# Designs tried in a protein design run: designed miniproteins, single chains, continued (2). Part 60

Each design is a single chain, and the fold is of that chain. pLDDT is the mean over its residues in the fold that is shown.

## One batch from the design tools (miniprotein)

Design m6071
Fold by ESMFold2-Fast:
Structure m6071 (fold): chain A 92 residues (1-92)
Amino acid sequence: MSFEEQIQKLLDLVQSLLDKAEAEGRTEPISMEELEAAARAAGLSQEEINILLGMALKYSESETEVSIEALREIADELQSVLDNMKKAEKAE
């Protein structure tokens, strides 16, 4: 899998979690265990899960929970990475 495909896969998972939270009216933080379980269910490798959990820890002040705001920041960072990669491919 290319790095772009890995970043897209991570973004798709985070966006899916945000869409589900919005549909359910959920404002409560998602636990790190719930985030890891969702990533495994989505077919992410352990390496991809570790990247996702690392980003969650970076944007969340909690070691056990990820806020909805932190998930949005993760999605924004992943989207920015993808946009920069696509822009580099389109530059020539």
Scores: mean pLDDT 78

Design m6072
Fold by ESMFold2-Fast:
Formats: sequence, C-alpha cells, structure tokens
Structure m6072 (fold): chain A 83 residues (1-83)
Amino acid sequence: HMTQEQLLAEMREARAAGDTERAVEIAKKLLDSDVIDIPKDSKEDGFYEKLKYVAERLGLDPDKIPKEGTPEEQKEAFLEALR
C-alpha cells in the first residue's frame, strides 16, 4: 500500500508531465483510502482541512475548495481543481 507521501509525489509527477487523468486517479485513491494525515499543530482536523493541506502541497489554490459544503462537494471541488 502506498503512503500519503508516495501518493503526493506520484500526483506531483503526473501533473508535471501534464497527465491530468493520472493525477485525478491518484487523488481519488488518496481520498477513498482515508490516508490523509495533517500536521498535529493544526487544531482543526476536519475533512476540509485535510483537503486544503493536500491542495496546498500540490500547488493548488485551497480557496477553490468550499469551506461550507458536504465532504462530497469538497471532494468534487478538489478533483475539479486538478483538471
């Protein structure tokens, strides 16, 4: 099983290569496996904070993910930001 760091590295490589479909596929696996872990210095460990953390590490605009929304809406916004 791939670690979060390995999945993030693979997503960054896919995006650098212009392979958006592969980046989205890896992102879906990361979200579905619930392996997203954020630094313990963050006091808000909700699903939104995890998506924001991943988006920032991928160089995406975290403001594209709606703070007020269901986890499903936040997940869809994150996947759209990768496209």
Scores: mean pLDDT 70

Design m6073
Fold by ESMFold2-Fast:
Structure m6073 (fold): chain A 110 residues (1-110)
Amino acid sequence: SNLKNELNKAIEELKTKGYSDLAIEGIKYLGSGLIAYFEENYVTMLENLNKAKELFEKTDKKLLKIFNYVASGIRAIEIEDYELALKYFSKAKKLAEELNLPNLATFINT
């Protein structure tokens, strides 16, 4: 899957930038949740997103902020507010770019 390849690049980028194992695990759960969303597996999506949020709350406030933007974007899609969804995903991507995490930004934009 192209999404899995982009997620793996984002994970290696976080490792290279010295992020904690728990923060990296949070990104793995976030990525798995997004992949499940595109596969229309909403139960698996919610389980993975809840685990990602818990890990970011304990590790990194900026990764938590990216997570909150992504979660808000998904919620906007569910209520068919596509303009609001694009705004939230754009904020998540911009924050990832500001953190010098371009592979994470690319994954979010997919």
Scores: mean pLDDT 86

Design m6074
Fold by ESMFold2-Fast:
Structure m6074 (fold): chain A 74 residues (1-74)
Amino acid sequence: SAAAVAKAEAQLAALKAAGASPADLAQAEINLLIAQGRVEEAAELLREQALREGLSEEEVEEAARRLRELGLAL
């Protein structure tokens, strides 16, 4: 929705202005991609972040599956 996109854009802009961590910026970008309906791009960014945090391939696949379900519900 346009309201969800606007909220996500505002959150990302606020985090950038505050000098937030790369992890916080990545989470905000994932949320923006979901709000825009760009679910596969959001899932790929989530996968990259989870692998950097040391999650297993199985945990990454489960997280991506849940993100796709969330994207379809929006």
Scores: mean pLDDT 79

Design m6075
Fold by ESMFold2-Fast:
Formats: structure tokens, sequence, C-alpha cells
Structure m6075 (fold): chain A 80 residues (1-80)
């Protein structure tokens, strides 16, 4: 179901953030988050514009603490 796909993506997102906390690789973490959003959006049948809106929100919050970025990303995925 769409909800199960979103929930699984949120779990993967949490793993990406925890790995970024260990490595300090913010560029690698951001790249993985954007890839996850694109893959989820494709599976959900979202338009390119809808996928871009979620991706842009994550990018615009990249300078925030990782825990705040995680909460922004989770919220946007759940709203998709």
Amino acid sequence: SPQELIDEAIKELEKIIEEEKKTGDRFGGLSQMLQLVAELGRKLGLSTREIQKVANEIVSNEDKPLDELLEVAKKKLREA
C-alpha cells in the first residue's frame, strides 16, 4: 500500500541520518535522501513536480541540525 511504502522509506531515511551522524558526510547523506525521495515518488506514481517539491523542501533545510532535517523530511514524505 502507499502507506507501507512511505513507512518503509521513513525507516530508510532514519538509517541515512544515523549514518551521516557517524561519517559526517553531509553531501553523501543528502544525495541518499534525494535518491530515496525520487524512488518513493516513482513507486507512489507522483508527478515530477510533486517529487521536486519534496526534494526542494529537504534541500532548503539541509543547513539545519540533522534531527530537525529528519523531522522535516518525515513530514514531507507523510504528506506525499
Scores: mean pLDDT 82

Design m6076
Fold by ESMFold2-Fast:
Structure m6076 (fold): chain A 80 residues (1-80)
Amino acid sequence: SEAELQAILDQLEADLAYIRANLDTFSDAELQQLLVQLRGTVAQLQALLPSMPPSLQPRAQALIAQLQALIADVEARLAA
């Protein structure tokens, strides 16, 4: 349902904000696990995007971009 999709996007936005605020507290092992989870979440959102209500598509696209930016930040931290 649209309400369930909204709840998922709200939760993912909250989780993203929490991860970014606490990123410096993560160990390399935790960052590796986070990277797998973030990649999975991006793939799921991309798969759902074409079937989302048009009103939610911009929100989902913005969230995908933010998650991809976080993936790049995590990869950079692990490479250092």
Scores: mean pLDDT 89

Design m6077
Fold by ESMFold2-Fast:
Structure m6077 (fold): chain A 127 residues (1-127)
Amino acid sequence: SAPIQITESGGGTFLEGGSVTLTWTVSGVDISSYRIGWFQLKPGASEPEIVGSIDVRTGEVTLVPEYQGRVTLSADAANSTAYMSMSNLQVSDTGTYYGGLVEENEKGQPLGVPIFGQGVQVTVVAR
């Protein structure tokens, strides 16, 4: 079988108060029954922190409270694509962002460890 390949894009350098949309795409799998988790690796950190996740089947979104109101998650299973949009960017949003593919059971519980791509760098600079 073909290997699962994840590609992330939309990173770069942004001004505080601006917005960014990160795009996640996958080949080799139908994502209709998966969850996509979004994670931030802060500069100098050893482990990524969760931002939020979307259940592709239901469209249900869970966000860490500090991102509620300024982050939107969406998925397009037909195009094997997911998006994270961030508004009102803060300097603390700087980091490498990863979309992780998470297999779920019928109850929406995660099965195993997320499959990650290489990540995409976002740098937010003060005005």
Scores: mean pLDDT 85

Design m6078
Fold by ESMFold2-Fast:
Structure m6078 (fold): chain A 90 residues (1-90)
Amino acid sequence: MSLQEQYDKIKNFMDTIRDQINRDQDPNDPNYQQGVQMINDTISGINSGTITPRQALDRIQQVVDIVSQMIPQYTSYYQSMVDTLQDDIA
């Protein structure tokens, strides 16, 4: 898999989580604010080339942990997506 394909998969995952929390969660929740900030910082880091795919994966895990506190019913779904990304990113 190319470096660009790895980044695209990470961005698609981040966009999916962001869209879900924007739909279903209270924007005044500190977990919402922290999750959105971490997603935006991760995407910015990818776009600027300042973070590696592995560093982006570490940030994805942190985002999943935060989001799981807001929408615990989706924890297994998001964790499965992280596990798939870990297998895809060498």
Scores: mean pLDDT 76

Design m6079
Fold by ESMFold2-Fast:
Structure m6079 (fold): chain A 55 residues (1-55)
Amino acid sequence: SAQIQQLLAERQRLEQELARLKEQYRKNPSDELFRRIQEIEQRMRQLLAQIRALR
């Protein structure tokens, strides 16, 4: 369905952003970057739950 495809595309976008932020964190660790990483990981968990609910 179109809804599942949109959620999967959103998840892929967030995975790319998370990888970028984790790379920045490895170079210059900061509490701010750590919190941003946690926020994206939480959003990804929410998206996964939505995808599971639709399947």
Scores: mean pLDDT 85

Design m6080
Fold by ESMFold2-Fast:
Structure m6080 (fold): chain A 90 residues (1-90)
Amino acid sequence: MRKEELEKLKKELEEFEEEMKKRGVEEKEQIKELLIKIAGLPEEVAEEIAEEIVRAETTGEVDPEKAERFRELLKEYLEKLSEMVAYERS
């Protein structure tokens, strides 16, 4: 990523996290918005992942097939996040 673009993205992420926390947005919606803004996931995919996370936390039941599928989808995006963190430490 370009330095200027990465710096703006980090600032937006920080402000976004603070604002979502202050608004009292439900956990599911907060996770969904985070996935869309940071990982660039399509809304439908982000909603499905957020819903599964909240469901698993609420019921204590994890769907192994969905968890594995979502892990694969998130792998690529987590790699992008790692680049941002590495830049911050550099």
Scores: mean pLDDT 68

Design m6081
Fold by ESMFold2-Fast:
Structure m6081 (fold): chain A 106 residues (1-106)
Amino acid sequence: MEKIDKLADHLYELLKPVLPEEEAQRVADLMREYAIKGKEEGLPPPPVPEDKRRELAYSAAGIVGSRVVDSWEASEIATEAAKKVPDELWEALDYFYAAIRRELAG
């Protein structure tokens, strides 16, 4: 949980200057919820190299951004914020992506 909480806090700080505070908080909270779900359900990471998992996680962050703000600009902003996540927090972002991937697969 501590790494997931730090991921959400880090994303909020990255989004706060570029999105309205309420929207930045909703994006961070939604990404936190997905990361918790991925971790608690023990979802396996996709069987692809780490660099490809990172690219997919960035795209998934963009999807969450667009769902919260309903704009393509918010998708780009969320994707760029995810790219700035420190290596120490990537395990939490990988859980987030695992949960989003399962939802999108139907």
Scores: mean pLDDT 77

Design m6082
Fold by ESMFold2-Fast:
Structure m6082 (fold): chain A 95 residues (1-95)
Amino acid sequence: SLLEKLEKVIEEAEEKLEKAKTPKEVKDITFSMLSEILDLMNDYNAPEDLRLKVQDVSHLFIGRYVTDPNADVFELSKETLERLKEILREARKKS
């Protein structure tokens, strides 16, 4: 299912983030995760509610990253990961 594929992307990103040592690595992993999630949602024609929630998370991460040069990318990445996990938990309960 779409939800299982999204969970796998998040799990793989979380593993990579645990091993990341630099702000650049964390940013690149987080951007790649968000890009892959959005691509999967497009390919599987995800429900609009789910897509909008994920887009909001993506916009929050990107907005903070590009507007605040002092942003803690590790904290932003962790917040992004937790928000995505919460969205998927809620989506599973409605299925």
Scores: mean pLDDT 83

Design m6083
Fold by ESMFold2-Fast:
Structure m6083 (fold): chain A 85 residues (1-85)
Amino acid sequence: ANIALARAALEELGEFLKEAEKIKKTLSPENQKKVDKIATELVLEANEISHRISTADVATAQQLVAELKKKLEEAKKEIEKIKNE
């Protein structure tokens, strides 16, 4: 169910991870570790949500995709704060 929406969210996650690696190269070692933690936690949550989508009905799958997108936006904001420190 909603494979196209899940794929779009995962593609955005992939782009985010590439940008996070670029930003990480400009940061102190302490801030690099903070970025790594955010990226690692997001990947783990994305994998769990993707697994749940595979067994969910359409309505639940849509909610899970929305939750994943929300977590991605929160991670982007946290990395931007770290970049501006």
Scores: mean pLDDT 80

Design m6084
Fold by ESMFold2-Fast:
Structure m6084 (fold): chain A 94 residues (1-94)
Amino acid sequence: SPYEEAQKIADEILSIISELVRNPNASEEEIEKKKEKLYELFSKLPEEYKKQLIDLVDKLVEAHKKKDFESFKEYVEKLMILLSQWLSLAHQQS
C-alpha cells in the first residue's frame, strides 16, 4: 500500500528527529550522520515536499549545532506539519 509505505518512511523520519530532540549534546558528526539519513528518506517523497523538508532539516541541524533549541523546536514543529500534510494526501490517494 502506498499509504503503508508512506507511514514507514514518516516513522523513520520521526525516529531520527526524536533522537536529535532527546540528545541536546549530540556531536556535529552525529548530527551530520542523521542529516544524511534524513536526506535519503526525503528522496522517496514528492519533489515539493522533499525541497521543503531539506530546507527545514538544514535549518534545524544548524540550530542544534549552535544549541539554539528555541529555533530547533520551531523547525521541528514545521517539519511535523509538513509530514502530516504529506501523510494525509497519501492516505486520501490510497
Scores: mean pLDDT 86

Design m6085
Fold by ESMFold2-Fast:
Structure m6085 (fold): chain A 108 residues (1-108)
Amino acid sequence: SEAVLKEEKEELLKAGEENGLKELAEELVKEIELAEKGDPLAEAKAILLSMKLRYLLNGGTEEEKEKIKLMEEVVRKGEETGKYEQALEAVKYLAAGDVEKAREILEK
């Protein structure tokens, strides 16, 4: 994965603060930094939180909203079961719009 530039992290924090989403933006940046260090659960959370923040800032479709809800359930299940890499794979497929592959991974 490409590293997120420091300037992009600062812009993200500013956008969050200006829109009443400061805590969400701070959580996202924290998870990005943990993901850059190789934490698979942090990478899954970063993907989820980036989509969630983008949806709250810019709006989006009902399909995108349902995708975010599915990602939240996948991340929660990964935290509860310790299956962090499985959760990351499923979140990556959901982010790409491949719900079927995400379901196949979760059945393992």
Scores: mean pLDDT 83

Design m6086
Fold by ESMFold2-Fast:
Structure m6086 (fold): chain A 80 residues (1-80)
Amino acid sequence: MKEQVLAELKKLAEELGVELPEKPSKEFIERLLEEAALRYAPPEELEEALEQARRMAELAYLVLTDEEAAKEKLRAANAA
């Protein structure tokens, strides 16, 4: 999970012309994903894309800092 998340964030950062730090902050990840949503989402889906970007940023940061908590959050979302 953690390595896959880092690889996806690095790919997105390269597309946006930004250098990904070795240990990105939650704010950095959130900004990166919001910029992607602003660039690629159509206007009618922008609000939902921004909400999804914020949720994905929270989950990505959790995977990078506390992988067990990330797994628990994913289990809770799928099981209940």
Scores: mean pLDDT 76

Design m6087
Fold by ESMFold2-Fast:
Structure m6087 (fold): chain A 106 residues (1-106)
Amino acid sequence: IGLAVHRVLAERGLPLPTTMDEALAYAREHLEEVRRAAVEILRRRIETVRKLAEQNPESYEEVMKLIEEAEEVVERLGKAESVEELVRLEREADDLLNKAIQLAKQ
């Protein structure tokens, strides 16, 4: 969530939040923009992990399965109706992508 809020504020030339509470307050007032930024950040992470998978053929199939699961979570995140749901789905996607990265690195 913090990265998504920072991205939105930076793109608009606005001051960055100094605390998590400030970031969450901004996200509640600007859910659509923050949700969009979170989707973009996660999709770029998926692209990075996919490139890592291409470099390690031994784990390719297992890593791609985790990427597919993460893509499904990102689709659900794009429909999140609350900051609490957005944070939960971001953590789920992060867990899947971290597992994929560990498998790709062996």
Scores: mean pLDDT 82

Design m6088
Fold by ESMFold2-Fast:
Structure m6088 (fold): chain A 64 residues (1-64)
Amino acid sequence: DAGKQALVKAAKKALEGGGERGNDLATQFARAVAAGDGERAVELLASVPGVSREEARRLVEAAL
């Protein structure tokens, strides 16, 4: 699913925008997605400034 991979990459890029902390969050997000842990992936994305919980849930549902 090229669309799901593109959304995961976009989410990682948004998380990485926070510098060292963003890189750690991006790594945790990648692990959550790989484990199929949608709830944790939503929580990590929702912690990014400007990302709503509803938006985070849509991105994670599209990625999983």
Scores: mean pLDDT 69

Design m6089
Fold by ESMFold2-Fast:
Structure m6089 (fold): chain A 74 residues (1-74)
Amino acid sequence: MAEAEAKKAAGDAALAAGDLRTAADHYRQAGEIYEKLGKKEEAAEQYQRAGLLYSLLGDDAAAREAGEKAKSLR
């Protein structure tokens, strides 16, 4: 729980600093932790945020994987 919240907060901080790649990686990690905890809704939201940022970075493969993860958890 606290670990996922810490990763989400780190993602928010990186996004505020303009570090889109670092933000995306932190959101993906938060999604992985929420998924492991069975928090499907929270995991899907974090994966969706990561996918959006990967898409903005032009990392289509990472964006697609994150988007598929988010869909699978709904």
Scores: mean pLDDT 84

Design m6090
Fold by ESMFold2-Fast:
Structure m6090 (fold): chain A 70 residues (1-70)
Amino acid sequence: SMVDEALAKLREFRARVPAEHQSTVDFLIRQFERIAPTLSDEELEGMLRNILRSLGHISGLEDVAEELLA
């Protein structure tokens, strides 16, 4: 499903971030899992994009975020 694909991308990002950012990513994965079933596919894709780009910016991993959004 699109939810499973989005969660896989978030978990791959978590595996690639420094340890100091992992708790923030874990928090956002939990929030995403909670809300994702209530969203349309378009809203889900938008939320994933915004989360990954924000996390990429904060962690300095913008290239990783864009790779996962390709």
Scores: mean pLDDT 86

Design m6091
Fold by ESMFold2-Fast:
Structure m6091 (fold): chain A 69 residues (1-69)
Amino acid sequence: SPAAVAALRAKAIAAGLSVAQVAVALAIAARGSVDLALLAAMLGVSPATVAAQIATLLAKGLVASVTLA
């Protein structure tokens, strides 16, 4: 439900993750890959911004590896 997604995002932000980082992490967890153009459109940012968020998640050890599409 939308309320459950909002609650999960709020919890992750409280843990120190931004909304954009949570969205990227959820996409990686679901597929092991990220559609940069789709996520950028959904978040209202550039694909380069999504790629930077992935680099940050990898640097923090929150994801082990990711394939970009």
Scores: mean pLDDT 66

Design m6092
Fold by ESMFold2-Fast:
Structure m6092 (fold): chain A 61 residues (1-61)
Amino acid sequence: LPVLSPEERRALLEHLTDLVEKLRAGEISVEQAIAELRQRFGDRLSPESLAALEEGVRAVA
C-alpha cells in the first residue's frame, strides 16, 4: 500500500493474521474485526484500500 511505510505494512499484516485467527476461533465477530481495522488503519489507508481489506476479512470468516 503506497501510503504505508514498510514497518506499517508489516504491522498491518501481523494484525490481519491475528484477526483471522481470532475470527476462526470464534473469539471475535466479523463486525469487531472490521472495527479493529478501521480503528487502527482507517486514517492510514485510502477508502478503497480499506474496503478491499474489509472484503478480505469477510471472505475468510
Scores: mean pLDDT 75

Design m6093
Fold by ESMFold2-Fast:
Structure m6093 (fold): chain A 70 residues (1-70)
Amino acid sequence: SMEEKVEELRERLEEAKRNGSSVGELEAVMWGVREGVPEEEIVKLLQEVLGMSEENARTAIRVAKELLAD
């Protein structure tokens, strides 16, 4: 379900935060995009878990989408 995917994305972001891993953060966002998590839910999780601004969260999603397109 989408609810389960949103929770999995939260767990992946929390793990990346614990490990201090910028690569892990990007990999978590890429996972969320690939699994079809809505952009607004990814933005919300990046703000809540990682303390990102909306601008930085949308930039992370854009980068993830660009990497997935190649």
Scores: mean pLDDT 88

Design m6094
Fold by ESMFold2-Fast:
Structure m6094 (fold): chain A 90 residues (1-90)
Amino acid sequence: KIEEIYQVLKEAYENGEPAEVVQKRIEEILGTSAEEIRERLQRVASGEDADLLAEIQAEVTPLSEKSLEEDEEGIEALLRGLAIILYKLS
């Protein structure tokens, strides 16, 4: 599922796909609506789920260091990090 989300995000980045198309494809992969993901993100961001926040940070921190390089490897790391976050929030 993470790899499938990563491919959707990569194609969107490379082809400039409309946000509505990207959102629909991710919802179909996760079996979760964008609204539900947003609600869970809001709960994590407000400190209502500190354990999930810590888990996400632990998994994506190494990738965010790579994303600062602003090259192809950095872009790939950013997109993979986003895929992990979306999967954890589903």
Scores: mean pLDDT 73

Design m6095
Fold by ESMFold2-Fast:
Structure m6095 (fold): chain A 111 residues (1-111)
Amino acid sequence: AREKLERILELLRRAEALLQRALAGEDVEGNLTELAALLAEISGLVQELVDAGAIPEDVARRLLGLLDEAHAHLVAAREALEAGDLARMREHLQRALALFEEARRIVEELL
């Protein structure tokens, strides 16, 4: 449904904004926690569209793959933050941002 794609787009844009703030060093732990919640909501909405047959399976697979890779980078960023490795944390946050931007482009093309 178009409304679910529009909601996913809104959440992806919000995730990009939170990642940009985290990269600027603003409330990194709070932003990582909110990013994890947003990622779970986005993945759930994508799965609902797959289950409804509302998006092509190949597009859904690519989108879920990007979200899974972004999740792995957010986990690695949190581990780096807890270890005090700010350089590694930033590298993982930059990679997550690129993955969210690619996911957003895919969703924009579906609208």
Scores: mean pLDDT 89

Design m6096
Fold by ESMFold2-Fast:
Structure m6096 (fold): chain A 64 residues (1-64)
Amino acid sequence: MATAREVGLILLYLTNEEFTEEEIADHVGISRATVRRIIDEWVARGLLERDPETGLIRAKNPIF
């Protein structure tokens, strides 16, 4: 079972890359519903942006 921490680390690792919820789910090996929940949390915290037209997820503020 994947934790929110595991998905968060993957998203932080890929801070300069863009990908879909499906790609994240495939890379981590968890359900897309779990990924969506975590993405919504990170978007609410101002760390990620979801493109409403393409569905691509991007880092809002680069970390390092």
Scores: mean pLDDT 66

Design m6097
Fold by ESMFold2-Fast:
Structure m6097 (fold): chain A 108 residues (1-108)
Amino acid sequence: MEEELQEKAKRFYDAMLQRLEDGIAFAEKRGDEAAVEAYRKVLEIFQKYKPEIEKAKSLEDLKKIVDRMLDEVPPEARDIAYATLLGGAVDAGLEELVQWLRERIAAR
């Protein structure tokens, strides 16, 4: 389980980074400077957590890491952070994390 989780956690991180890079490219193409800045802020925050995500030993550890990441995101970028986390979790096949994210964000 730990080895399978580590592989999924790496896929989760890579999927989030790809989604943020795609978001930046799309916003730049449209000249949406505010969106570019918001995506770049989320990218910078998420990159800080790469070592912790890749070394997560349990789904509970990964949830705690995600919670800390969300707490660092400014309000104007929270929708981007939420969409990135949820999409990355779906892409990585982390079904329990997807359900937890949906419920946690709906409760705020």
Scores: mean pLDDT 84

Design m6098
Fold by ESMFold2-Fast:
Structure m6098 (fold): chain A 89 residues (1-89)
Amino acid sequence: SPLEEAKRVILETLEKLEELTKDNPEAQKLIEEARERLEEARSVEEAARVAAEFFGEMALWAEKHESPEKLEKIKKVLEEAMRKLLEIL
């Protein structure tokens, strides 16, 4: 189903970001909170909103706390996730 595909894309994205931010407790907490919200999503639109909110939070956090190189890696992961989600919608 489109909802299952959207959740899979978002979960894979969270796993990649968890690896990139492994040493950052604040980023790990944002990822955990996003995972919890995603579990509650009952439609593709709800899953997409969870993703959009989390991607915004992660991007803002990374701009303040990460090196330019790490920020670029995080942004690429987020951009690829958005591209895949738009294909499902």
Scores: mean pLDDT 86

Design m6099
Fold by ESMFold2-Fast:
Structure m6099 (fold): chain A 72 residues (1-72)
Amino acid sequence: MEEVRRAIALLEELRKEAIEKGLSPEEFRQAVLEAARNSDIPAFRVLVDAWVNRTVTPEHEAYAEALLALAA
């Protein structure tokens, strides 16, 4: 639970930074992938990987909610 909240917060920070820097949606996507590779938050890495591969199971509802935040 705590890790999922931190992952969502990190994604929101990245979105704000992207807007501030004037990044395109594709550049934002690349920035998120890069942040995931360098992140020490396992939940964030898992969420980004699942989002890119579009592999969400009903058993991971908490991850699905965070993936929806990534898609928005």
Scores: mean pLDDT 63

Design m6100
Fold by ESMFold2-Fast:
Structure m6100 (fold): chain A 112 residues (1-112)
Amino acid sequence: STLEEFARRVLTEVVVGFTPESLAAAFREMARIAAELGLDEMAEGFRLLAEYAPTLSEEEVRKIAQLIPNMLLEGNYSLLEVGEILEEIAKIAVEKGAEEAARYMLELHEKL
């Protein structure tokens, strides 16, 4: 699955720190990986999230940065399920805007 490969590459290649600048860099790297895999809508969504990330508070950045680790360690999600959630986040960013996608990620954090 291309989504599973995307999730695997994000886990191995992307370092997410707890600053808005680090989160923006992580989203830019996710956009690059998505583009390399032909996932053009996902690439656009993560590009929009990278532009938005500097507007987030330190607390919001920390919660978003913890999402993927928490899904794998606490939520027992598979790589495919992580890929599908990342696809939905990118789709929300493209269709409804990066602020709405960030809100969706913060709501996911509260459920993990």
Scores: mean pLDDT 87

Design m6101
Fold by ESMFold2-Fast:
Parts: structure tokens; sequence; C-alpha cells
Structure m6101 (fold): chain A 92 residues (1-92)
């Protein structure tokens, strides 16, 4: 069910933001990679929504690896917002 994957994505992205804000890039990348795996699973159930979320997470990971933490946080927040909106849509 896509709702379970979306809830797991929300938790992974929240964790990534927390660790980026703390400057713990290794843990942030671990959470972003976990989120990518969940987004790949979601793409089998909701391809259009999963692609947008996946693209934002990939960009966030790239910026985090480059040390551009502000951009990594902004992109991760955008992915989290999309996940939250999809969860809300499924509740209605």
Amino acid sequence: RSIDLLNQLRLSLDGAIRYLQQGNIDLALTYLNGALTLADQLSRLDPDGAQQIRDLILQARDYAQQGNIDQAIDLTRQALDLVRRRIDDLRR
C-alpha cells in the first residue's frame, strides 16, 4: 500500500533534515539513501508522484555530497512537502 511507503518516506526525510541541520552528513546521506529505496518501491505503485519525490531526493543527496547543506535541506523539505500532501490526499 502506497500510504505505508509514504509514511516511511516522511520519517526518512525528516531524519535526513535533522542530520543535515546538525552537520552530520554521513547520517543524512544514510537517510537520503533509505528514502531513495522507498521512492523506488513507491514508483511501482505511484510512478508520477514517486518520480518527482525521487528527483528531489537525488538533488538533495548531490548537494549534501558537495557540502551545499542549505540547498540539500531545501530540496529535502520540498520532497517532504510532496510526501505529506500525498498522504493527505489518500486520507481524503
Scores: mean pLDDT 86

Design m6102
Fold by ESMFold2-Fast:
Structure m6102 (fold): chain A 93 residues (1-93)
Amino acid sequence: VDLKRMLEISDKLKPAVDKAIKEAVEYLEKSGASSEQIVGVQLYGIGLQLDAAIELASKPEVTEEDIEKAQQEIVEKIRELARELGKKAQEEL
């Protein structure tokens, strides 16, 4: 795996991931989530970005469609985790 290629792919994923993390953090703060839950979502999003960059960099060719699909999958996973943590925060009060 080419480290330079991995970093270039990670940079392409970053705007979508950053936006999803920001929206998730805002939702969790409104839901009364703990600082640990908020940090957990941030780290989870970063981890998904790195994993996707590694997987895509392992392919012989990476298309813009591959990048868009990875962005959509990461955003959906971040949103799903935020919803579950927000629900738990509201139930515990």
Scores: mean pLDDT 84

Design m6103
Fold by ESMFold2-Fast:
Structure m6103 (fold): chain A 99 residues (1-99)
Amino acid sequence: SEDQKRFEERRDELLAQVKAKISPEDLAKLREIFEKHDTDGDGKLDRKEVFAFLNDLPLPLTIGQKLALALTIPDEEGKADFDTVLLALYYLTNGKLKL
């Protein structure tokens, strides 16, 4: 649909802008920590793995912020890729995503 196309275009544009605002070193470190918690190697984290990833980040995240992000992932068979987790982290921290 037109709304879906607008959503996808906006997501891609926001993702590019978010990645541009984070240093290449911090992006690489975030990806390394993400991959450490991707135990099945599918490039995605489930709710429990996302919570573990967030606890392993050198960021002053509140329990509420960690729970809010983890709860965006369905608890039965839901998973999130790196880009989805990165966008959620950026918005939950109001752009204060610095390692």
Scores: mean pLDDT 79

